# Designs tried in a protein design run: designed miniproteins, single chains. Part 80

Each design is a single chain, and the fold is of that chain. pLDDT is the mean over its residues in the fold that is shown.

## One batch from the design tools (miniprotein)

Design m2788
Fold by ESMFold2-Fast:
Structure m2788 (fold): chain A 94 residues (1-94)
Amino acid sequence: LKEEAIREVQRAREYVAKVPETGREAANQAMLHMSNAITLLFKLSDEDPEAAEAQYLVNKGTGHLSAAMRDPSKQEQHVEEARRHLEEAARLLE
């Protein structure tokens, strides 16, 4: 379960990195993997405080990625914020 959550966060990070190149397609894939990670981390959160914190960070990342898609003029800023939150989530789960 935790290894699956780590893989979903890693896939989300890969797609966030592709947003500047493929836009909404990459963003949609990233948000799918973030959603999967949130579901898995929620199941772990009662037993693992690091999973609870990682879930919070992935949720923040999703918010930034959604904002990037609504306002293309701030896309770079929001994508970078999403990337940082996912990176921190990945570190907590190691």
Scores: mean pLDDT 84

Design m2789
Fold by ESMFold2-Fast:
Structure m2789 (fold): chain A 62 residues (1-62)
Amino acid sequence: AIDATIAAKSAVIAAQFGAATADAVTAALKAMKAVKPSLTAADVADNIALVIASLEAAAAEA
């Protein structure tokens, strides 16, 4: 379920921000899951929301 959530959100990020950004986000989330196997779908959703906010801030600076 967590891997499916990461994959689905990665596709959305790729469509809006590009494949390289989606790959970086996916790698970070997978690394986090490897360090914390008890990571929940809610934890993933919260982290993706923070990443989207960061990407929007970066886009506003460009």
Scores: mean pLDDT 69

Design m2790
Fold by ESMFold2-Fast:
Structure m2790 (fold): chain A 75 residues (1-75)
Amino acid sequence: MSVEELRKEALEVLKEIVEKGKKLAEKFSDPKLREQAIKQIDERAKFIEKYIEEHPERIPEILEVLRKELEELEK
């Protein structure tokens, strides 16, 4: 698999993690906790996206971590 294919896959998995994470955050009854959780999810996603762009050689490891997180969110 090319680096571009791995990057595309990592970004798609990250997108699913963000979507599922935000759905879980919406279950909080406290609006302040919901806002904080959503902000944390968005900030972490931006950090990971930037790290992928700056360190393409690390994409396989990042993708493996993101896949494990997605699996945990799907339980």
Scores: mean pLDDT 82

Design m2791
Fold by ESMFold2-Fast:
Structure m2791 (fold): chain A 84 residues (1-84)
Amino acid sequence: EFSEEELKKIEKFFNLLDVDGDGVISYEELRAFAESRGYTLTDEQIKSLDKDGDGVIDYEEFVEFVSKSKDGDIEKFFVNWLKS
C-alpha cells in the first residue's frame, strides 16, 4: 500500500496530466504530455493504462499503473514507460 506521502506525489503528477481538472486523464492529455517530453504514445500503450476501456484513465487506474514503480519517482517511471 502507498504511504500518505507517496499518494500525494501520485496525486500531484495525476493533476499535472489532468489539465482540464475533470478528475480523469483523457487520451489527448496523455498524448500531449508524451509529445511535450519528445515521445509518441502508441494505441497499445494507452490501452495498457485504460484497463476498463472507457476512453479515459481515472485516478484508480493511474494508481494501479504507477504501483509498478519501485523507485518512488512517479514522473521518472512514467517517462521510462514512454520510452518503451
Scores: mean pLDDT 73

Design m2792
Fold by ESMFold2-Fast:
Parts: C-alpha cells; sequence; structure tokens
Structure m2792 (fold): chain A 88 residues (1-88)
C-alpha cells in the first residue's frame, strides 16, 4: 500500500524505527484527512518516543527544544500545546 511505502521511506530516510515512522505517517494522514484529534494523538506518541531516545542518549533537554521547534513549525499543534505534551 502507499502507506507501507511511506513508512519504509521514513525509516530509511531518517534512520528511525518502524514504530516512529508509523506514528509520523499516521500524523500526516490525519492532518490531510482533517482529523486534528487523531493527528495530535499520533504526535503525542511520537514525541514520547523521541524524548525517551533523547533521555537514553543523555540529551533530553536538547531533544525537547528540537521537538518544540519542529512540531510547532508543522502547524498541527501550538507552541503551548507542544510544551504541555513535553512537560506532562
Amino acid sequence: SKREEVIKLLEETYGISREEAELMAQAAQSVLAGDLSAAREAVEALVGKILEEGKKNGNEEETKKQIIEETTSAGVLSEQEVKELIEK
């Protein structure tokens, strides 16, 4: 399917896990479908995964800053909503 091709491309392009790629694809698909609630849920799950990896690598604060910048740039969530997801 086109979804499976996108997931594989995201894994190969960004060097991320299949689970992270699936969450990214789900967020993008939800935005395109106008389902902002599903998009927010997928972004929250992806942010959690990235923060866990950043914490494991000892750069949690740097990872938080990058997530805020990238997620707010995407326009799916406001800066305040992204900060609340990270601080929760």
Scores: mean pLDDT 66

Design m2793
Fold by ESMFold2-Fast:
Structure m2793 (fold): chain A 117 residues (1-117)
Amino acid sequence: MLTVTESGGGEVAEGGSLTLTWTVSGEGTVAAFAWVAERPDGTVGGVAGISGDGKTTTYDKRVAGRATISVDKSKKTSYLNLNDLKVEDTATYYGLAFSEGTKVLSAGEGVKVTVKA
């Protein structure tokens, strides 16, 4: 069974940058990593995704050009770097790991990010 540990987040000024990190531990292969955001209005949307080998990436239109997702496949760790932060990036961010045939969500409440104008 895979477990997830998340870190990063906090309060950041508009125009700033941050890096969110999450690691999957336990037995099994991670086929893909993704980040989703739950916004204050209750909407949940994708932010970025990356294949477990790090070769294929996808970005939501809201963060395209401002976000970089990467993975260390040997450590089963994903990094989401967000730059030029906007107030609209305020959300709780959740890491998702997909093993072959299994979806794993982060344990706990995710990582809270607040962007102040």
Scores: mean pLDDT 76

Design m2794
Fold by ESMFold2-Fast:
Structure m2794 (fold): chain A 100 residues (1-100)
Amino acid sequence: MSDAEKIVEKLLANPAFAPFREPVDLAANPEYAKLIKNPLSLSQIKEKLEKGGVTKEEVLADLTTLAGQVLLYNPEDSPLYKAAVQMMDLVFEEVRKLES
């Protein structure tokens, strides 16, 4: 398993990030659909990794995009906003460990 796969698996296993495992249902969330045309999820990022041909940098870009979508839609005091910040803190910590 690659370093990028290990990071994504850790995020998928963490219950704090359960809301990010699957893409937002745009039909059920029309206001989200107005801002976010192509919602990302941890499962979609994992599927892309399993298909191959993606770099660690591309995975990090996708994770950053997912977090940015959550931060754009949700208020700063919301649990989802806080969870997205926590997810990115964990991602950057794991990346720093890989670069050591």
Scores: mean pLDDT 81

Design m2795
Fold by ESMFold2-Fast:
Structure m2795 (fold): chain A 61 residues (1-61)
Amino acid sequence: MLTAEQLFEELRKIPGVDDSTAAALAQYLATHPGSTLSADGLAAIPGIGAATAAEILARFG
């Protein structure tokens, strides 16, 4: 499992993800152990749309 710091650094590299969104997502995943990144799950997070969710999956999955 990626640490919150590692996840934040990877998320901020994705076009359309700002630092605040990346930090919120990294914190969310760190407080929900066992969470799997999915397009639907990512798109449900405020600030992340379907296109950005697909980019996150492409880089992490």
Scores: mean pLDDT 68

Design m2796
Fold by ESMFold2-Fast:
Structure m2796 (fold): chain A 65 residues (1-65)
Amino acid sequence: SELKEENLKLAKEWLESKKDEVTEEAYKEALKYAELAVEKGGKGDVEGAQEYSLKAIDALEKGLK
């Protein structure tokens, strides 16, 4: 749905706003998981989208400066 795509876009924009607060490795890993979440969500795999979104957040937390 359009709302799910918008929420994921906002999450990705938030990730970019935190780029300077995390290591480059953590940002790249979080971005990879966010992209996988978008792909899963686009295919109707809501559970997979949620799992990868959580992995993106976890990657950022582990890379905090």
Scores: mean pLDDT 76

Design m2797
Fold by ESMFold2-Fast:
Structure m2797 (fold): chain A 100 residues (1-100)
Amino acid sequence: SFEELKEELVELNREILELQKKLEEAPPSEKPAISKELAKKTREFLTLLRQAVAEMSEEELEELLKEIGRENLKMGMSEDKVKQIIEGLRKLMEQLRESL
């Protein structure tokens, strides 16, 4: 369902942010394993984002972006950085829609 896909994308976004924080805080010996997991989760996010663009309405995609923005703020990201990320995702979504 659209709601399930939205929830999965929001959860993956949260996991990616948590892994980014872990990578920053990790000792050098642990960084390769965390980096590998981060790359895996990022690929999963991009795959589901392509599915979302194919299946969700424009209004549902805007709601998804708002929820991702809220989670990024909760995780300590600045408002300016959140706006930049959301703008980047919006442009990526537009490009993905044109390739369908």
Scores: mean pLDDT 86

Design m2798
Fold by ESMFold2-Fast:
Structure m2798 (fold): chain A 60 residues (1-60)
Amino acid sequence: MDEVRRKAFRKGVVAPEETLEKAFEIYKEEGTLYALSNAELAERLGISVATASKLKLGLP
């Protein structure tokens, strides 16, 4: 991941579309994204816990 994308991602400006699509599938399965802990969401998406936390904060 290049420096510019890393900075934007950490600010929560834009999440990758693939990650958002996977999170939306989880939302459909569980009824809510908030039903999962950051660790569980990270495991399901194959990302770090910090990334999962940022994703939850960046999603409506």
Scores: mean pLDDT 61

Design m2799
Fold by ESMFold2-Fast:
Structure m2799 (fold): chain A 133 residues (1-133)
Amino acid sequence: MKKVAVVSAPSSSLGKGRITAQMQRVASDDIAIGDAAGSSLEQLLALAKTVDLVVVVADADSPRIDDIIAMTAELKAAHPDVPILAVIAGESPRTDEIAERFRAAGADDVVQIDVDDEESIRALVKRIEELVS
């Protein structure tokens, strides 16, 4: 069974575990998706070594975007062998800038989604399955 950890911004429209539950519903039976929202950086660094993929989710207009990007850089520096998928929820004039910053921080891929569109969630899960294969 492949293990995926999802880190979400505390103030995001995704809510507590909403995107994790949506992804797990669509994912194949050999993939376990866990919500790590609210974890400290130290806890996330410890968790990253036990999973096959870290998914970092940020709203495009999140006031915590700088913290999330910094966390991504620290995760990648500590565990360079663990892939990181950055997910930008929603649309903003800053989406391209945020995507470039995630790539600079060491994200292996960056995708934009609409969390209210089930097709966006299905495309995200397909990308997760490709990264853990």
Scores: mean pLDDT 78

Design m2800
Fold by ESMFold2-Fast:
Structure m2800 (fold): chain A 63 residues (1-63)
Amino acid sequence: DLALKAAEALEAGDYKKAIDYINKLGEQGHLDAAYRIYLSLIDVPRIGNKEAAERARSLAEEL
């Protein structure tokens, strides 16, 4: 699951890997999911890695 892999990368602070997984989600047609995870990535300075990862995991459960 690419959304779960993006969440794991976000929790680890590996933003390059997180962006790679977000791009792959978009390429597979999951544009809304990719956009929401990207917004969580942008919010990391405000919410932290753990909260950004949790949002991505919740979205992965909806897919």
Scores: mean pLDDT 81

Design m2801
Fold by ESMFold2-Fast:
Parts: sequence; structure tokens; C-alpha cells
Structure m2801 (fold): chain A 78 residues (1-78)
Amino acid sequence: GPPKKVYTFKGKRDLKLLEKMIEEYLKEAGYDEEEIKEALEVMKKRIEENGVDIDEAIDIIKYLMEEKLNVEVKIIEE
């Protein structure tokens, strides 16, 4: 089969990292730049309004990327 793509994300496990991971997930899933921008804005608003465990959300998006897109995700804390 095709070689497994590897994504490396660097930074603190915060909303900024979560946003980067979601952006790459949607991009690889075939969404265009405007759709990604709108989705990220909606997600940030919902996180702000409802509260979210950001660390848990990062682990969930990692799982979704690896399972749905057949990629490997590496997170390096800096």
C-alpha cells in the first residue's frame, strides 16, 4: 500500500496545538481553506462557551487522524 504519512506537531499541549491538529486533519480529509477556517472559528467558539479538556481533545484528534486518514501523529512538547 502507499507509505504512511507522518505528522509532527511541536509546542505546548494547548488550544493552539489543538487548532493546528484540527486544521491538518480537515486539510487531509479534503476540505478547502475557507471551510477549514470557518470550522476552526466554530470549534474555538464552542470550546470557549462549553469548556473542553484540551489535553483530552488533543488525544482524540490524534486518534481520529491516525484511524481515519491512515497517518502517524507525533507530538513534541517544547
Scores: mean pLDDT 80

Design m2802
Fold by ESMFold2-Fast:
Structure m2802 (fold): chain A 70 residues (1-70)
Amino acid sequence: SEEIKKLENFLKQLRDDHAATERLIADLEARGDTSPLAQIVLNLARAMHDATRYFIEEAEKKLKELKEKE
């Protein structure tokens, strides 16, 4: 199914983005920069990490439902 392939590709992108934000958070925390800009960037990275986790779970659920309807 073309829909399944598109969703699998999107899920791969979300997982890559989630891993990238995890690495960014670790790097920023390791630097110990407490400047206002660094705190905003860290908070943004954490928000993106949480958002990608949510959408990964949503995409996995939809992918399972689509595969069960075959």
Scores: mean pLDDT 86

Design m2803
Fold by ESMFold2-Fast:
Structure m2803 (fold): chain A 80 residues (1-80)
Amino acid sequence: MVEQARGIVTLAVLVAEAAGDEEAAEKLRELGEKLVEAIEKGDLEEAEELAREMEPLVEASLAKASEEQKEAARAEALAA
């Protein structure tokens, strides 16, 4: 669902921001917008490729972020 995809993208961006990785956060926003558009268009192949490109950025941000920062990001994503 588009709403769930938006939530996941928002969480990924907030985690990257919390980790202090502004470059990764901006890239995740750009890729996330394209991912949501691909899902809305029903282009699941494009959505899969975009998700794969986002995965290493999310993993790097999660490795840098503290558990407290991850918790704050989840709360913000749920509010969005």
Scores: mean pLDDT 74

Design m2804
Fold by ESMFold2-Fast:
Parts: C-alpha cells; sequence; structure tokens
Structure m2804 (fold): chain A 64 residues (1-64)
C-alpha cells in the first residue's frame, strides 16, 4: 500500500460525492505518513465539507 494510492482513492471518492469514504482514505494515508502535507490538506478540506471546521483547522496547522 502506498500513500499516493490512498490519496488517489480519496480524490476519487470526493469526485463521486462520498465524503465519508474520502475521509477514511485520507485518514489512512496520514496514518501511514503523518508528514504528508498534501494528504493532511486534502483531509482538512474533506472535514470542512463535512462541517467539522475545528478538525479541519487542526489538520491544516499540522500541514504548515
Amino acid sequence: IRVVSLRMLGLAHIEDGDLEAAAEAYEEAVALDPSDTLALRRLAEVYEQLGDHARAAELRAKAA
């Protein structure tokens, strides 16, 4: 399993409108590589779309 593959899977779920599945894929990507700023930023965007602005802000802070 590669972080890039999980990021692509998350993006595919976003395009399909399945934000919960997208969050799961990006959460796994971040778990495998916590320093992946792209995965952190994508996960933050998904949480923002789900309405969890506090979690999104925390994830963006980790990506900075």
Scores: mean pLDDT 78

Design m2805
Fold by ESMFold2-Fast:
Structure m2805 (fold): chain A 61 residues (1-61)
Amino acid sequence: SEEKEFALRQLDRDAASAPPEVRAELGRIKEEIEKSTDPEEIQALVERAYRLLAEWARARA
């Protein structure tokens, strides 16, 4: 779907400065998003990815 493709592109952009360990975990979440056809599951996975990014950003501050 358009929303799924947009979410994957946005995650790639937002994760560009993240360390390798964070990017690896995001990569696993992205694979789950790509395999899912359930909009609710996709939204939950996107939320999980952004929680991971927020936790990393908070740890750096």
Scores: mean pLDDT 81

Design m2806
Fold by ESMFold2-Fast:
Structure m2806 (fold): chain A 57 residues (1-57)
Amino acid sequence: EVTEEEAMEEFEKVLKIAEKLGDKVANEYNGILGGYMGAARQKGFEEVYEKARKALK
């Protein structure tokens, strides 16, 4: 079972990589964030959900 803390650490690593890639992943960036938002909402991980939502472009 994944904890919210583990999910947040994984999300922060993915977010840093996506931001570093810039325009190379721009079309998939919001898709990746949407996936994390959906998964976080399903698990009740409110902090992960809000962080992903705020990172949307």
Scores: mean pLDDT 72

Design m2807
Fold by ESMFold2-Fast:
Structure m2807 (fold): chain A 111 residues (1-111)
Amino acid sequence: APAPVVTPATEVTLKRGETSEPVTVEDPETGRVLLIRVTVEEDSYRVVLGDATSGNSASADVKPGETVEVKLSENISVTVKAVSKTTLEITVTTRVGDTTHTETVTVNVVD
């Protein structure tokens, strides 16, 4: 199988209690556009995912130290990892034939 394609990581800084502007994640080879919105709660994160190409949507609620995997379609999975109370990692994995494309969004939280 071909080597995985990794897009450079995107970083977003949010204040606790804020909801982000939609973060756009584009796969240049597939033309897929994924919109990610993050809400930072006192003791949890809420992540809303929308695939602009298919219209599919999903959401995940994670507490610090938890990891949740969300499937948007048969070829698109999103791993939402609450590393800590101040760091959230969202990894989008897209399967294109025999190749896997991975994009990561890191959210840093300030109080």
Scores: mean pLDDT 77

Design m2808
Fold by ESMFold2-Fast:
Structure m2808 (fold): chain A 61 residues (1-61)
Amino acid sequence: SLEDLLKKAKELGLSELEVKVVEVRFLAPDLSYAQIGKAVGVSPATVRRILRKAQEKGLLP
């Protein structure tokens, strides 16, 4: 499931950074946007934007 998710994300044209945000969200769905941002090195606003893009592409619920 994780491997399939990351493969699909790359096929849909997500950047390396965007794929990393999706990976962290999948592995730790209870983390806040601020916590994901700290883990990946981006702002909470950037995390929100990436996760919305992933949801619109059907990668995440």
Scores: mean pLDDT 84

Design m2809
Fold by ESMFold2-Fast:
Structure m2809 (fold): chain A 123 residues (1-123)
Amino acid sequence: SLLEEIEAFIEEIRAEEEQLRKERPELTPQLYTEVSGLRFTAADLLEILRDRLLRGLSFAEIGERYNISEEVAREAFEFALEAAVALLAGQSVPSLSPYQQRLLREFLERFPEFAELVRRAAA
């Protein structure tokens, strides 16, 4: 299913993030962006987008799953959605590292059905 393929891809991103943290610890700050005082990796942002757009979870349910507040879950989702829309439009997102932008672009190119959900949610 689309959900299973997306879950597998996000797991591959998490493995790459962990490998970079071990092999290139100087790049660790580039793995994260800050939203509402909390740090999120590309994998974290993609999981929040997946849970909202594909699983239909409420922000309260997302907050519970990731041990963050409902408000932070909403703000992280809105940030990730805006970033994904900008990347789909061929724009850069200065608040994301080049590494995070590459991973999000690769994800959106790999899953055009998910990219359509992103466009619809932002309309």
Scores: mean pLDDT 90

Design m2810
Fold by ESMFold2-Fast:
Structure m2810 (fold): chain A 125 residues (1-125)
Amino acid sequence: MPPPPRPPVTDPSRPASWTPQLNWARNELLKALEDHPYYYYFENLPDPNALRRPDYYDIVPNPMDLGTIKERLDNQAYTSLDEVIADIETMFNNYLKANPKGSPVHLAMEELRKIANEVLSKAPK
């Protein structure tokens, strides 16, 4: 079956918001992830038909990808850095649950999570 529709990347019920923390998240955090070769594994939601795993989204009921996070930042759809961090952690936790330890995707996730955590240690408060 096809993947579920991507999460919404705009919220017309909220005004666009831009804080120094969100500016930092776009320019430092997301850019560090985009610059990594493993970014392409997380740019789009996985296709269960291509994976031959029809149960994939039973394991991952709340899908998230870096492309969605990027579009939400570009559209000023986040109101705080905590919302950005929550989406990133949702994405990493989804891949950790759905992919066996030692698989290429699991190893790619661990590497990007390490980079994200190193950059987040420098986040403005």
Scores: mean pLDDT 74

Design m2811
Fold by ESMFold2-Fast:
Structure m2811 (fold): chain A 65 residues (1-65)
Amino acid sequence: SAEQEKGLKELLKKVGVKDEEELTNKGALLVIEGNEEKAQLMGEAVKLLKQGKIEEALKLAEKVK
């Protein structure tokens, strides 16, 4: 859906990555670096986005920055 595509694009911008591959890699890197809190926030934001809760997902993504 167009709304989910737009939401994904905004989420990627909020966390500072260009695509879903970099999003996955950033999550893994945060875990390796011991930044579990940001990794968890990013994972939750992605889950909310997949559930169609776009605004809630973007709000959590902002906290990753």
Scores: mean pLDDT 79

Design m2812
Fold by ESMFold2-Fast:
Structure m2812 (fold): chain A 69 residues (1-69)
Amino acid sequence: MDELRAEVERLMDIAGLPEEERQRVLKAFEEHPEEARLAIETYRSNDPDDPASARAALRMLLHSVERER
């Protein structure tokens, strides 16, 4: 999980998320690491240098986790 965790932290930095969203992402990662992995793999397959792509990947994770509340 070291590589996945480091990648999540990098994506949060690239995306420039506010603290509230960063806390949500970390919580989602810890509770649903499978969703986090999928979001990161999708991001890597597309455009790794685009901050908007990083935000989209993290929002995908949050949406997948928080959809059910």
Scores: mean pLDDT 72

Design m2813
Fold by ESMFold2-Fast:
Structure m2813 (fold): chain A 68 residues (1-68)
Amino acid sequence: MIKPPTPEIIEEAKRIVEKLREQVKSLTDVTPELEAAFKEAIDSVDPEDLLASTGLDAARRVEALRKK
């Protein structure tokens, strides 16, 4: 089974998730519906799931979420 993440890594993953939310909110001319969709997509990315993925997998997810 996958090794459980340490508290330090979880804190780092949360920081990455918050940075993504900030990037979405920095977009101008975004409609409320589109912003809600981005928030929902980002919220679906569990910090623990980001930790289970290596940097490449995490970056791929981030790019997919930003594209949607």
Scores: mean pLDDT 59

Design m2814
Fold by ESMFold2-Fast:
Structure m2814 (fold): chain A 65 residues (1-65)
Amino acid sequence: APPVYRLTALKDVEVVSSPVIKLKKGDEILVKDIKIREDGTLEATLVETGVPMEFDAKDVEVSEV
């Protein structure tokens, strides 16, 4: 199985995804397929739905589950 990570929102964020996802500060989601781009964008896939998402890496904290 691919590794699973806990992603915690460090502030209220509107996630680039389809459908659009809104996270409040302190919200946690389970993600996989994490990639950090040179521009500071963090790409991840929501484990529950398989929806790809993009975050500003500075607005989230990622930890291994």
Scores: mean pLDDT 80

Design m2815
Fold by ESMFold2-Fast:
Structure m2815 (fold): chain A 76 residues (1-76)
Amino acid sequence: MKIFVKLSSGKVYTIEVPEGASKVEALEKIYTELNLKPEAYTGLLLRLMGDNDFRPEEVVVKDGDVFELSENDFEK
């Protein structure tokens, strides 16, 4: 499945995740492939928990899901 990362600058990255991947697995892949800051990753997990009333590791991503991030969330 494909998910998208949209940056505040208008850049869009495509990340490939396995079918049935959780939102945590999707965020881990974004963290690894795009060099997300640990603080940004943690903040996104906390937001995801608040939005879903479930553990994000139990929430499955859908094909075409979009994560909106800031350029400031990345290393360097």
Scores: mean pLDDT 72

Design m2816
Fold by ESMFold2-Fast:
Structure m2816 (fold): chain A 57 residues (1-57)
Amino acid sequence: GAMAAPLSTEERAAIALKLLSEAPSVDLDGQARIGQAVAENRLDEARKIVEEANKKA
């Protein structure tokens, strides 16, 4: 985030885990997309994927 402290790899992993916990019905594709978006510093994208997975599942 431009206005926040930079995220470490460990912090990104923790965020991905929390997002997965918020989407218990997400399938393997959704899990992979969430992880990839977080790894690529696309936290807004990861949040959108969680929301889409919850709507579809």
Scores: mean pLDDT 72

Design m2817
Fold by ESMFold2-Fast:
Structure m2817 (fold): chain A 79 residues (1-79)
Amino acid sequence: ILERVRRALEEARRRVEELQRRHPDLVSPEQAEEAVIEEAAVRLAREGVPFAEIARALEEVTGRRVSPRTVEEWAREAE
């Protein structure tokens, strides 16, 4: 799972970086980091990874504390 999370984060980071390059005034570096984590979490949830496992793996890989509830809310909003 950790390797899968790392790959999802890499892909999300490239997409967010492209968005930030086109609209640097609209996306701060801090917002970009949050967007990367959120996009990776949503992708993993769509692939059927349990919310609790995504949250734990994201915390281990990024050092950011993310609750399973937060992952669930992100996935619901993205649908």
Scores: mean pLDDT 73

Design m2818
Fold by ESMFold2-Fast:
Structure m2818 (fold): chain A 77 residues (1-77)
Amino acid sequence: SLEEEILKKVEELSLSEIKEMLGLPDDASPEEIEKKLEEAREEIEKAYEKGEITEEQYEFYMKVLEALERRLKRLLK
């Protein structure tokens, strides 16, 4: 499925690919990456509260965000 394909790609992302995905420059600090992920989480929550996305979409976006956070922690060692 598309969901499984996206989640698999997230687990394989490099630090540079994560920065690019978040619209950050290659010299972005870990703190800037973490801030962008927090902003993304808040936007997802707001979209769900406004009814702009379904419960299924909300759950999927949250899974992607959690996978990105886990991948980032592994890369920032």
Scores: mean pLDDT 82

Design m2819
Fold by ESMFold2-Fast:
Structure m2819 (fold): chain A 100 residues (1-100)
Amino acid sequence: MSEEERAIKAVEDLLKTYLSDEEFEKLLPIAVELVRAMYAGDLAAALAAAERLVELLRSNPEFSEEDVRRFAEMLFAAIRARDLDAALAALAWLLSHRKS
């Protein structure tokens, strides 16, 4: 498995752990697009995918506006630093703050 495929698998497993099947199907394509853009070094594409991811999470009532705002700050900082591990850690942090 390539490093890119391994990162995509990590995102799939993370989303499956915290999200419903419906939420997973909505977020997975955008999260994969973000990982692929970061792996390719395409900062503009990564930022665009991140904005779409943040908007979907903001529209989800299971996440507070404050937590999504904090997540966005961490995610955009990680993308600008070209740190995929930090981006995945930011996503894991937000997902762990999901309301029951």
Scores: mean pLDDT 85

Design m2820
Fold by ESMFold2-Fast:
Structure m2820 (fold): chain A 68 residues (1-68)
Amino acid sequence: SLTLEQRKVVARALSEAIDLYRAGKLTREQAIEHAVRLAEKLGKEAGLSDEEIQAVVDYVRRVLEENL
C-alpha cells in the first residue's frame, strides 16, 4: 500500500491530469505524461525516495491507462 505522502502526490497528479483531459486541453497520451511528470516533481519536493517516486509513477500511469 502507498504511504499517506505518496497518496497525496497521486491524488494531485491524477486530479490535474483528469481535469485537463476532460476539459479537452490534453489528449489521453499527453494527460498520462503530464501526470507522470507532475508526480515525479511533487514526489521530489515532498522528499520521497526514488523507489517511493517510482511506485507513485507506476500507480498513476496504471490508473490513467485503465480509466482514460
Scores: mean pLDDT 90

Design m2821
Fold by ESMFold2-Fast:
Structure m2821 (fold): chain A 81 residues (1-81)
Amino acid sequence: SIKEKAEEIVQELQELLDEYERKLANATTPEQIEKVRKEFDEKLEELAKKYGISVETVRRLLALLKRDPQQALEEIEKILK
């Protein structure tokens, strides 16, 4: 269902945010920080391709998820329709 797919996307986005936060917390040099940010951007591109949406849309959904997970779920459901 659309709802189940939207919940899957929310979970993948949350897992990406959690991984990014964990890796960034362990980065102590500018070079390590740059590597973590590049890996994050690559994962955003992978998710955009997987779901047939723009990278900009994925970034917007991540920002929304950080502020209001319920609104993020509703927006994703709308995109999938």
Scores: mean pLDDT 85

Design m2822
Fold by ESMFold2-Fast:
Structure m2822 (fold): chain A 90 residues (1-90)
Amino acid sequence: MKEEIEKLKEELEELKEKYKDDPFIVEILDKAITALEFVEKYGSEEEKKRLIELVKELIKKIKDPNATREELLELLEKINELISEISEKL
């Protein structure tokens, strides 16, 4: 679990460098990194697995030239919903 989260964070940081001139993509990547750090600290094993799946889908969509801005925002919304669910339990 921790190794998967660290690997995803590394991949997100590499994507931030690749897309550094795209402020929309950089903001999405920053939010995904922050979500991974939050869930690593406060999430259950189930919630960590759910976020890992959402982040993997987000990475696939970012790398897909046919993916729309709307699809990226929909995935980010699902990530935000998960973080809100965890925060409400604290």
Scores: mean pLDDT 85

